# Designs tried in a protein design run: designed miniproteins, single chains, continued (4). Part 53

Each design is a single chain, and the fold is of that chain. pLDDT is the mean over its residues in the fold that is shown.

## One batch from the design tools (miniprotein)

Design m13827
Fold by ESMFold2-Fast:
Structure m13827 (fold): chain A 58 residues (1-58)
Amino acid sequence: SEMDRYIAALERVDPEGAAAMRKGRQEGLPLTHQNALAAVASGSEGSKEAARAILAKG
């Protein structure tokens, strides 16, 4: 799928973000939560705060 190709491309630049996103996808989380997990793993401090707020609300 396009998402699998995206995650494979992301892994070349950000392996920790790609791993977190892949795990969220396997758990059936919404795409917003998958992106939030990647941001928590490798994002800026501001992105991490926003991502934690998304994850905390379910």
Scores: mean pLDDT 72

Design m13828
Fold by ESMFold2-Fast:
Structure m13828 (fold): chain A 83 residues (1-83)
Amino acid sequence: SALAALEAAVAAVLAQATDPRGRELLRLGLELVKEAWRTGDLALFDLGVGLIALGVGLNRADVSDEAIRALGDAAAALRAELQ
């Protein structure tokens, strides 16, 4: 599923991420996205994706471009299914 793909992409980024605040934002953002997916709440989804993006930003030096691209693609695919 698109949600499982996003969970896998976040896990791959977390495996490379070293900044603890960024890791916390990635986890929180994913939790908000999962809740938004269950409720159909687009505003909560966009907030969750925003927190994921901030978490990636704090870990940008450590996370591969490939992992960041895969994460972005997975988030976009899931958002398209939510609408």
Scores: mean pLDDT 88

Design m13829
Fold by ESMFold2-Fast:
Structure m13829 (fold): chain A 101 residues (1-101)
Amino acid sequence: SEAERTAVMQALAALAGRVAEAADRLRAAGHDEAARRLEEVMGEMSARVGALLADDAPVEEALAVFREATERLVAILEPVDPEGAAALRAAAEALLAALEA
C-alpha cells in the first residue's frame, strides 16, 4: 500500500540520520575508513530499497534488505564504537517492529 511505502521510506530516512551521526562521531575519533564504510552500506541499502519500491515488490523484501544492512552496519561499528553499535541495533529493531505492526 502507499501508506506502507511511505512508512518504509520514513524508516529509511530515520536510519540514515542515525548512520550519519555515527559516521560523524567516527570521523571525530579518527576512524575515517569505518565512517566511509557505514555511508557505503547506507547508500547501497537506500538504492536497493528504492528499486524494490519502484518495482512494487512486497514490503517484506524491503524489510529483508533493511535487516541485512543493519547487521552490516553493526559489524562495522562494533570494533570501534560498541555503544554506538548497540544503539543503532536498538533503533533499527524499533523501526522494523513498527513496520511489521
Scores: mean pLDDT 86

Design m13830
Fold by ESMFold2-Fast:
Structure m13830 (fold): chain A 68 residues (1-68)
Amino acid sequence: VREEVIEIIREYLKKETNEELKAILEDLIKIVEKMSKEELIELAKQLLESDDPKLKELGEKILEVLKK
């Protein structure tokens, strides 16, 4: 499950051209490696509340993986 979340974030990172968002995605990969399932659900919910449409979409994809 955690590996699937990391892979989703890596795919977003590969397609991103904005340096600030790249830094955010790189930091997310690092923190996700240390997170529990409950913490990952909370992270996904926070991403869904983001003003950035890409971060909202990322949050939705992560939450779908975590519901399994």
Scores: mean pLDDT 78

Design m13831
Fold by ESMFold2-Fast:
Structure m13831 (fold): chain A 68 residues (1-68)
Amino acid sequence: MEEAKEEIRNILKEIGFTDEEIEKLLSLPQGKQLNIVINKLKDKGMERKEILEVISRLYELLKQIEAE
């Protein structure tokens, strides 16, 4: 559980979110979290296929946190 949260945080830092932004983001509902990440990746000019790969990875990690 904690390891999955740390991995999510690392992915968000790689995307360009600050530590403060990540803490606020993780306090939001899952749907809002994913929407904010999608918008950030679009702003960076990332291709749709690459965005889907990042979002799929984040979704699987979020599922792991929610399961236990």
Scores: mean pLDDT 78

Design m13832
Fold by ESMFold2-Fast:
Structure m13832 (fold): chain A 94 residues (1-94)
Amino acid sequence: EEERRKEIIENLKKAGLSEEEAQAIVDGTYTESFTFTDKKDGREYNFTITAPPREEVEEKAPLLAEISELINKYAKNFDDKVKLAREFVEEKEK
């Protein structure tokens, strides 16, 4: 199990992630926070987005052919959540 975890981390690092980011993704603790600031009223909104659980990472990462799909899945999920959060804030401001 430890060797498998190390292999997954190395594959993620090879795909361009830092060791800390790769480890957090494998552990399902990877989070990114962003602040949306409305330029009109100066109000700040904070959002936190978390990566999928470790089990999903382990399912895909053992297959070298799927490492790109894994990275794309995380990126797409993050972008979709950021977009929804911004739309929610803008709608509430009306």
Scores: mean pLDDT 54

Design m13833
Fold by ESMFold2-Fast:
Structure m13833 (fold): chain A 86 residues (1-86)
Amino acid sequence: AEAAAEIARRGAEAAAEIAERGGDASRQTGGAILAIGGGLTGALSGPEAAEEAARYLEEGARRAERAGGRIEALGARSGAELARAG
């Protein structure tokens, strides 16, 4: 549970930071993939980990959106949805 939440937190942070720093398309895609992977890991790790993962990813999506990171925000939102679907 703790490891899954940590993976989701790191994925969410990576996506948000890439958006805030203005990464290129490859970096933006990498951030989105990390966020999606964090959400999936949360979903597979039980309801508590899934909820915690979703919260980190929702915050990451908000940060990415404020920075204009559409790809990173979409990845983080998709990750949060995957976490809640588990």
Scores: mean pLDDT 80

Design m13834
Fold by ESMFold2-Fast:
Structure m13834 (fold): chain A 100 residues (1-100)
Amino acid sequence: SNVVEVSSLEDLKEKIKPGDTVIIVSNSLARRLFYEGLLRPLGVKLLFADSVEEAKKIAEELSKQGKKVYILPDNEVTARELEEWIKKNNLNVKVIRLKK
């Protein structure tokens, strides 16, 4: 599946490993800081994209390099667009969906 559903911080720690790359897609400083605080302690490589198009470019490049890439969108519309794009292009990229 191109989607990783995460229900807790403990669940996140089991599904994402140190050295994995996470691209945070948000133009909100508050949301970026929140996700950075959540993910940085896991030892992941954090990248930021202020748009879906920037996230797609970064993810495709890293996927071509054989990197394990996750994208964390800050809204449902962006998440759906990324999931469809990944499926259409058969990329080694997964979307993180946070539950409640």
Scores: mean pLDDT 83

Design m13835
Fold by ESMFold2-Fast:
Structure m13835 (fold): chain A 78 residues (1-78)
Amino acid sequence: MEELERFAREAVRLFEEQARQIVAEYADDPARARALIDQLLAGANRLADELEKKGATDAAEYLRRGAQEAADAAVAEL
């Protein structure tokens, strides 16, 4: 359980960093930045579904919430 929770926390950190890089790289193309962030969000949700299948419900919830918050923050900068 704790290992999967640590994994979810690390996944959120990597998501936040990637979202920030997308915003910085595609500052001149906000539509593309949003599309790429949406793709990252879809990936995070698929990963959360796999954690849930393994019985790591808290880790899955943390990942879904953290990824959504990071995506919302990144999009707000566009």
Scores: mean pLDDT 84

Design m13836
Fold by ESMFold2-Fast:
Structure m13836 (fold): chain A 96 residues (1-96)
Amino acid sequence: VNPKLLATAERLAASYPEFADLPEAKRRLIGAVFVATVRFGGISLEVDRLIQLVRDNPELDPELLQEYADKIAGANSREEVVKIAKEALEKLESQL
């Protein structure tokens, strides 16, 4: 994954008041989702659900959040982003 893309993702999330106060790992994942949305167009319901899960749940493992931020940032298509978001939802929900 390109480190500059992840840094851009974190800065993008930090620019939104509703996300600025979240831990770095959460900001990175949400930012990666926003960058992917700009790159590939549109937000799916799965992507929206992932953002809500990450925002609303304090008990999520920062290492898993970073893993899925990296996967989403490395995605090459809209279909891949949706697939990764579904996987992230299943895996992160298993931690709750």
Scores: mean pLDDT 76

Design m13837
Fold by ESMFold2-Fast:
Structure m13837 (fold): chain A 65 residues (1-65)
Amino acid sequence: SVREKAKELMKTLSSDELGVLLQLRLGVSAERASQVGQLHHQGKYDEALDLLSEEELARLVELLE
């Protein structure tokens, strides 16, 4: 699934790299990108993914595949 692909790809990035990518490539707000990065840093990958829309997850997979 897109969500499972996004989760595995997300794990290959640092929290800082993920935050920058979300803001610069996906247009995610600084606030929401920071929240995703904090959850990622804590290893809370499913909670981090829950902050992103289905369309944003699909775009993340396209950027990283």
Scores: mean pLDDT 85

Design m13838
Fold by ESMFold2-Fast:
Structure m13838 (fold): chain A 75 residues (1-75)
Amino acid sequence: MSDEQAEEIARRIKELSDEFDKAYENGDKAAMEAVLAELEALLDEIQALDPEDPTVGVLAVAAAVAISVGREKLA
């Protein structure tokens, strides 16, 4: 992938993580669940990219970690 594509995906992960944190601070469980669904959709997009590209692997791990942390906070 290009550096510009990697930066855009990383930005999307950060924006969704920031939205999750705001929902968590406000106690808005419905908003937290909606953001997690968007993170899971983004992870699916990342996993559809070239699996031989190490940057794709790094971004997939970042999205998966964000999802895991978010699910733990919802439990």
Scores: mean pLDDT 85

Design m13839
Fold by ESMFold2-Fast:
Order: structure tokens, then sequence, then C-alpha cells
Structure m13839 (fold): chain A 86 residues (1-86)
């Protein structure tokens, strides 16, 4: 459904950002900022989708938690990649 598709696309978007940061030899701080910017965009897109779909409070809370989890996983992955390159 549209929520599962949103989560899948969010995960792919965060992964693509990490891949591009590595490819362009960006610093860790630039990478953290780029992930934060994408996360802020995803939160806004989710709020618009949630309103359009008429999501229940429980569905909204679950999706916000899933989005927060994806963002934190992406940050941890970015940090681990940069640790291994030292």
Amino acid sequence: GPLAEFVRKARERLKKVIDELIKKNKTLSEGEKALQDVYDELRKEFDELAEKLGLTPEQREAMRAALDHLYRQALNELKKIYEKKK
C-alpha cells in the first residue's frame, strides 16, 4: 500500500544520499547535514501524505517512528563507513 511504498522509497532515498556522499568524497559533517536535510523533506512529505490518506493517529505515530528509525540507521551506516576509511 502507499505507506509501505513511502517507507521503501524513503529507505532508497537515504541510501542513495549516502552513496552520492561517498562518491563525491564529502566530509562526515557534510554527510550528516545532507541526511538531516533529506529527513526533514521526508517528514514534510509524510505529513502531506498522512493528511491526503486520512491516516489515524496510531498510523501516523507508527509511520513517524519508522521514518525516525530509518534516519537513525542511515546516520549510523554513514558513521561506520567513515570510520572504516580512516
Scores: mean pLDDT 84

Design m13840
Fold by ESMFold2-Fast:
Structure m13840 (fold): chain A 60 residues (1-60)
Amino acid sequence: AVVAELEIDGKRFRVTVEGDEVTVEGLTGSKEDEELAQQMFRELAKKHGVEAVRELLLKA
């Protein structure tokens, strides 16, 4: 699995890629911020493949 902590718009998230599954956990900010970030990463995986998300996390 690939796990990375990212900061987006001043808020921290933990993103995990395991196989074809992408999960996002909000470390700071609101529940709505976590849901928006999760949707964003899942849409990225749907449009460009889960490998695109994995590469993004490894380069971050």
Scores: mean pLDDT 79

Design m13841
Fold by ESMFold2-Fast:
Structure m13841 (fold): chain A 80 residues (1-80)
Amino acid sequence: FPTDAEVEEASKVKVPLEEAEKILEEALAKDPALTLAARQSALGYLTSLAPPRNKEEFEELMRRADQIAAVLIERRRKAA
């Protein structure tokens, strides 16, 4: 559902991981399909730009994807 441009804009927002985790947990309870789509879109976008070359890069990419997904979910909820 999010465009690459929306994911890129969301990536510019610095959200603490703890805050992102809380947003994702709440969103999963209310709309698991939207939450999964946001996470997949963020991870796919990041992987397409810079595929992880090792385990450490993959773990960092996953943390980044969760932060981006949280921003995407919050934007979607506020726009509804």
Scores: mean pLDDT 77

Design m13842
Fold by ESMFold2-Fast:
Structure m13842 (fold): chain A 83 residues (1-83)
Amino acid sequence: MKEVEELVEEARRRLEEAKRRGASPETIATLEYVVGLLEDVASGKLSIETAIDLLEILLEETTDPEAKAFLREVIERLREIAK
């Protein structure tokens, strides 16, 4: 799905930028997890619905404001793609 593939590329770019600027370990770990999850969705190994559920669970456990903001953005974009 092209929209999911575009989201994967954006997430990868954000991960590279976060690592380069020395973002928090929680933010980097969250970005790495999201990239892997989105790659599984793009390859058909995981449904968009399951990905949203997993990201919402991760959001509840996340404390870093930057990581939370990124998770909310990805969840919203996946919901739009699922329409």
Scores: mean pLDDT 85

Design m13843
Fold by ESMFold2-Fast:
Structure m13843 (fold): chain A 68 residues (1-68)
Amino acid sequence: MAASSAQIDEMFEIAAEMQALVDEKKTPEAKELWKQAAEVFEQFKAGKLSADEALARLRELLAKLKEL
């Protein structure tokens, strides 16, 4: 459950970028990727994912969103 300030900042940056891309693309696929990202944040908050695991999943979801 421990996360560095830099890791938390990166998570917020990814969230902001994904939210902007979802708003821009307006596709069901983009919304589904955002939903998956929200689930990653919830699992991290619940202590079910480490910061490293959450960041790895968020980076993958952001990459998929950029490819749409």
Scores: mean pLDDT 82

Design m13844
Fold by ESMFold2-Fast:
Structure m13844 (fold): chain A 80 residues (1-80)
Amino acid sequence: EEKIVEKRVFVDEDGRAYLVEIKKSKSDPNKIEIIGVHEGPEPTPEERARMEAALDKLSEQLKKENPDIEIVDKRIEVRP
């Protein structure tokens, strides 16, 4: 399926920046996937927990801005 990818940076309360990709279906732009991108070595459990919390906060913001959105998937991808 054709998808539109929107890349953004999310900054947490500690000033840490996270790369986030939001993938939208072209046929249904209200169906989105939220992907946290971790660059480098595999994240520690503490780092994963912080990224998951950041993605949860972003998910809530997106739902507040557009209640019609459906978050189909939320995951963390590790990239070398």
Scores: mean pLDDT 78

Design m13845
Fold by ESMFold2-Fast:
Structure m13845 (fold): chain A 74 residues (1-74)
Amino acid sequence: SMKKRLEGDIHVGMARIALSLGLADTARAHLRQAERLGGDLSADQRAFLAMDPAAQRAYAAAQAERSRAIAAEL
């Protein structure tokens, strides 16, 4: 249903926020829920889900560092 798709897309949004904060486990949980609900996952988000937990943590840490660097330039 359209409602489930919208709920999935909300979970994709929550995962993006979690990644910007370095919260790998939270991001993984939201992306998996988004996938179950038929949300639109990007290629990068699908690649993240295919990573092992150590790689997911490193990816999230790098995303948070990039987000902080951008914020520091403002």
Scores: mean pLDDT 86

Design m13846
Fold by ESMFold2-Fast:
Structure m13846 (fold): chain A 122 residues (1-122)
Amino acid sequence: MVLPKRDASVDEVVEMVRKLIESKASLEELIAFLERIISSGSDEVRIAVIVLLLEALVAGKFSDSQARAILTLIAEWVSEMSEEQRQALAERLLAAGFSQELVDALLAGDVDRAFRLVREMS
């Protein structure tokens, strides 16, 4: 597992996550890296990574079990966010072209609904 440096830019962290997805890194390796982003990343890094993960989910880059695990992790991140951080995430997701229904499901931590909506966008 490669950990990001403490002062890594948003673009550097996003590129690391993209490379892990494209290299077909194990779910365990990807989740461990993502958990490190939660503990060391800024709000902008976390939001940018969530957008990237949802884009990859819509593009069919993950199996159903991997998609559910990733959505579960996103739900945990969102549950720890302040109202201001949740609003910023919602605005970024809507700007990226995701539906209000998907945004609502993610903010509610409704993994099953979020999974269904992501697959409907495929």
Scores: mean pLDDT 78

Design m13847
Fold by ESMFold2-Fast:
Structure m13847 (fold): chain A 85 residues (1-85)
Amino acid sequence: SAALRAAIAALEEEAARSEDPRIAAELRFVARLLRDFEAGRLSVDEVVDALVARFKEFNPEATDEQVEEIRKRLREELERALAEL
């Protein structure tokens, strides 16, 4: 999708302009997952799994209930965004 490729490019440009290296790293991580999804290398579920794994790395004290709520929201948001492309 041209719209998906434009969104990936926008994330990469924002990462390059970011003064916070942590925000830049997160934007590049998301852009990479979306590129792999666009190329057919990752499914929606695999993108969500990678985002949840990243969340757990930064939030090791998160409960299983909190992790599952984040997974549900990420899946719903990603599916909604893809439906608009």
Scores: mean pLDDT 82

Design m13848
Fold by ESMFold2-Fast:
Structure m13848 (fold): chain A 65 residues (1-65)
Amino acid sequence: AIDEAFVRRELEATLRASGGDEAAIAAATRALAQFVSDATGVDLAEAERYARRVAEELRREAEAA
């Protein structure tokens, strides 16, 4: 199973550090998807879709803060 708390924490740290830099967020999303795929056996494409969804949710939360 994909650990949503881990993915959220890593992407939140990247978003804070990058100030919304799309390239940095995309790179972190890809790296996390690869890590999750390798750790859990989930298909890479599925892990990437999941990480992108979480990144979008975090971006919305950051804009509301």
Scores: mean pLDDT 74

Design m13849
Fold by ESMFold2-Fast:
Structure m13849 (fold): chain A 89 residues (1-89)
Amino acid sequence: MEELKEKVRKATEETAEEHIAIIEEQLSKFEDEEKREELARKLKEELEAGLKRLEDQYNALPVKTEEDRLKVEGAREVAERAIRFLEEA
């Protein structure tokens, strides 16, 4: 279990950094602040919708394992970090 937790944590961190890098690249393509803010808002909405879908999928599972819980927690952390980056951008 500790090995699984460590793997999920590392994957979560790497995924969050990768998503933030992609978001930063997309935002950097716009010199217009208004267009950047509009894109950031849309990306935030997509992340919030994606997180809701993951939570709904987890809640629909007939048996919830610790692995399933850790995956949902990791996905939530990735989404929350990306949303925070977008709000601070």
Scores: mean pLDDT 73

Design m13850
Fold by ESMFold2-Fast:
Structure m13850 (fold): chain A 94 residues (1-94)
Amino acid sequence: MDEVIKQLKDIGNDLADKVLKSAGEEGKKLAQKVTDEAIEYAKALMEGDKEKAKEEAEELSEYSQKIAELTKDKQLAEAMKKLAEDARKVAEEL
């Protein structure tokens, strides 16, 4: 678990740096929230807590959508929009 969480944090730091360049400090804070929600979602799934996993997936969707709206990077916007759509579908299935 700790190794997976470390990998998610490393991915999240890379995302935050990319978002900072295209969406500024507000975007970076949202990217950090996306990372935190992704980690909490993973933990909830491992614990079998479907209700908590649903709540975390809904927040992941909301923060990812906000990054997609703020960023000037078209590829990042499309990736964040897809993440928001995928997270929303996961929440609806839980």
Scores: mean pLDDT 81

Design m13851
Fold by ESMFold2-Fast:
Formats: structure tokens, sequence, C-alpha cells
Structure m13851 (fold): chain A 75 residues (1-75)
């Protein structure tokens, strides 16, 4: 579905940010979102993406946060 494709793109953005930053909080956020993509509700997946946006903004990763916000608008 379109929703599943958007969540997959969100996972890729957060995983890349985690790898480039070495940040354990972003790594945990990516892991949680991957688990929710398999077994979570749509609401839980959306909340996990919103949480990832907050983490990215906190680290000054504004472009990555903006990309996730664009994906959320399509969900």
Amino acid sequence: SKFEELVKKAIEIVEKAAKESGDKELEAAAKKLKELAENGSKEEQILAIKNAIGILDGYGMKEEAKELEKLLKEM
C-alpha cells in the first residue's frame, strides 16, 4: 500500500541519520519503527515517525526532519 511505502521511506531516512550521526537514540527510533511496520497499528507507526522528527530536530538535522514531515502529510 501507499502507507507501507511511506513508512519504508521513513525507516530509510531515520536509519541513514542514525548511521551518519552514530546516535543511539536515532538507532533505537529506527529499530522501533521497523518493528511497528511489521506488527504495529497505523497510529503507532505515525507516532513513531513524529517522535523521530522530534529527535532529528533536537540534533539540528532539519532536512531529515523536513523529509519525514512531508511523508507524514501523505499518510
Scores: mean pLDDT 86

Design m13852
Fold by ESMFold2-Fast:
Structure m13852 (fold): chain A 70 residues (1-70)
Amino acid sequence: SKEELAEKKMEEAVKRAREAIATKDPLAAQVEHNRLLLELRDFMKELGFSEDKINEYVHKLSLEIAKLAK
């Protein structure tokens, strides 16, 4: 389903965010994190999700990335 695709995309984004933090370059990690948020938004838009659902998932991803930085 499109929900399963969105969940998988979010899991892949969190993994890539962890890898970016592991490089120990905080500016490069920030650039990658911003790109991952935009990629998730565009991916969900292509799948036909509502703006409210896209905003919900992007917000959840931003919170997950913030937790990784601590």
Scores: mean pLDDT 84

Design m13853
Fold by ESMFold2-Fast:
Structure m13853 (fold): chain A 88 residues (1-88)
Amino acid sequence: RREELERALLRAAGDSAEAAAEAAKEGNTVKAAFALTTAISVANLAAERFGSERARRVAELAREALKALLAGDVEKAIELAEKAAEEG
């Protein structure tokens, strides 16, 4: 299938996770949650369409980051979002 599209989706997911970490550091939890939701959606698309194990890992890290953020654990959310960005 189209490797260029797979790479583009992975980069987009990583960029969204990075944006989420930055927003969370600024105290903007709403923006961070939207960015994490975007990262999860894009990474899941890459995982489902291309079987990307890297994309599955990005989606899982972003999902755990969102869970931590919604629980009020902003520090953990930032850590997980940064890790998702590094994988993407």
Scores: mean pLDDT 86

Design m13854
Fold by ESMFold2-Fast:
Structure m13854 (fold): chain A 100 residues (1-100)
Amino acid sequence: MSKEELEREIAISMGIMALSVTIIAIKNGADAEEVKEELERLVKRIKENLAKVLDPETAAALSAALEAGLKAAKEALEAGDREAAIEALRAMADALAAAE
């Protein structure tokens, strides 16, 4: 594995892991506003990390998918729909996994 391939794999795996931790937090009754703020910070960090290791076209496509997932998760949390928020986070993780 090249250094670039390893850095890409780490960036994607770290993103998936962080989304999975957030799903566990939602399942355990974490505050909706706290989860929203953490997700905004997390998505920004994932996008910045991916921009360093992916080609611009793939990075832009994943950025769009992550922003769509973030919007859906925030709307679900605002509505009190924890299950829909978890589904949005799973969709984001699946988009990241597909980029491997």
Scores: mean pLDDT 85

Design m13855
Fold by ESMFold2-Fast:
Structure m13855 (fold): chain A 73 residues (1-73)
Amino acid sequence: NDGSRVTATMLRLIGMETEAELFEKDEKTKEKILEIVRSKTAQAKELISQGNYSEAEKVVLEAEEQIEGLMKS
């Protein structure tokens, strides 16, 4: 049962969206981060609705990795 882990990871993605807003990154970088958060969160929710919790967790973790890469740059 991956439900609690998926929820925790989704909360971290939402936190990254908030951090992008607060840190006043350049507009294009902020837009990319927000697009990744929204797109990947939507994909994870779709997978959860299908009962595919492990794939949902992978999608969220991959999104987190992509966002960290953008924030590092």
Scores: mean pLDDT 71

Design m13856
Fold by ESMFold2-Fast:
Structure m13856 (fold): chain A 81 residues (1-81)
Amino acid sequence: MLEELARTALDLSAPAEERAKALLEVALIDPERAARVAAELVASGDPNAIAAVLEAHREAVLKASPEAVALLRKAIREALA
């Protein structure tokens, strides 16, 4: 399951909303892996990959998951430095 979720999050052919949901689920199960996946998506420079990370952050805020929010914000900040 976790490997399938990580693959879905990294699959640029999948809809951004589906990738965002997969990334959020990885963040809830394995925050360290989610940080690596989010960093890889942002570092790719692909607008669709970046959009998926931003959508996952929005969903994490809506679900009131402070751990997922903090993780995704850190990954975005580090990739943009």
Scores: mean pLDDT 73

Design m13857
Fold by ESMFold2-Fast:
Structure m13857 (fold): chain A 65 residues (1-65)
Amino acid sequence: GPAAEAGIAAARALAEESRDNPGARTLALSGYHEAVRLLEEGASDEEAAASAQAGVDAGRKEADA
């Protein structure tokens, strides 16, 4: 759904922006992959969006460290 799609897009964008920071990139991709897996297993748009957002938040914190 729309929330998961937005979160997945944000996680992928952060991974591309974090090409010079492997830790941040890995965390962003982790959130993206978990969100996709949750959707494939029939999880809600909210659960998938939360997983993608967690990866984005973790990646941003790593980039700032």
Scores: mean pLDDT 85

Design m13858
Fold by ESMFold2-Fast:
Structure m13858 (fold): chain A 98 residues (1-98)
Amino acid sequence: SIAEELERFSKLPIDENLFKTLLLTAKHAHPLLLAQLVRDLIENKHYELLGLFIAAVELAKADQEKIDFINRVVDKYATPEEKKLIEEYKKKYLEKFS
């Protein structure tokens, strides 16, 4: 299960190795799989890991349609408060890994 793999990943330190793994996932995964990943991260309250993942998607220079689709999934499933927290973590990791 992707959810079980994400639970294992949530226990890993948020470091360059995790970032590189998420960057490769962002580059190569189908948009529907990325949407499911984003949804699972929101539902399980892994906001820091989600912020790191969205930073990786942006830094991967993924297809704009893929980026827009991920943003629509966040808009659909996250509250305004959750979106603010996710955006703060995204900015943190964009600055760290740019």
Scores: mean pLDDT 79

Design m13859
Fold by ESMFold2-Fast:
Structure m13859 (fold): chain A 88 residues (1-88)
Amino acid sequence: MEEVKEKIREILLSYPKSVVEKLRNLILENPDLFVKAMKGDFKEVEEKYGKEVVEVIKKIVEVAKEYNLDIYTTLAILNQVLDELEKE
């Protein structure tokens, strides 16, 4: 599980803080859109939150597939990493 958290953290840290904040806002404001994007429907997320947020989600989906994680487990881990990054 720590390996999954570190991979997600590395992905998030490879992007500007503004992109990470947009991803956080997506999850807080429109969690259903995040779930749609995790299932491969990126159109509305790209239009509302930008291309870079879509790229982050695609990389997170790759990690989820590698570790056989369902969407909700992936979301829980992502929220933990986002909370840890917000504190520092």
Scores: mean pLDDT 83

Design m13860
Fold by ESMFold2-Fast:
Structure m13860 (fold): chain A 79 residues (1-79)
Amino acid sequence: MKPIVFTPEQLERLREAGRKIGPAILANSTHPLDRRLAEAEIAGDVERVQELMRELFYPAIDKAIERNKELVKLEEELK
């Protein structure tokens, strides 16, 4: 298993996905890294944001994507 290295294109897609669920994650988290991520984002420190997203948000983003797929499937089931 290789380290997580995002290409510029993948980062752009992940930023869009994270932006969609980011406010909910940041508001609901008390983890110090989440607060540091918010501070870095406000400061415009893109490098720190990317590094923190890799270590903290990569699993969270993956979970959010799975959750979104589940919601879409559930909505289709409900019809």
Scores: mean pLDDT 62

Design m13861
Fold by ESMFold2-Fast:
Structure m13861 (fold): chain A 60 residues (1-60)
Amino acid sequence: SLAVLNEYLRLVPKGSGATAPVTDEAQLAALTPEDLRAWARANGLSDEDIERILAVFEAE
């Protein structure tokens, strides 16, 4: 869900001006796993964190 995804977004390093990949559920539904993975890597998330986010994304 979007709420659980937002919890994982807290892993983004503090001080970055990075924008979340989505702001609502309609945008989340249009987001591909590849887009999410690319966003997470660009924002310094580890491979383990990326897999956790993808597991949450696929559960919806």
Scores: mean pLDDT 60

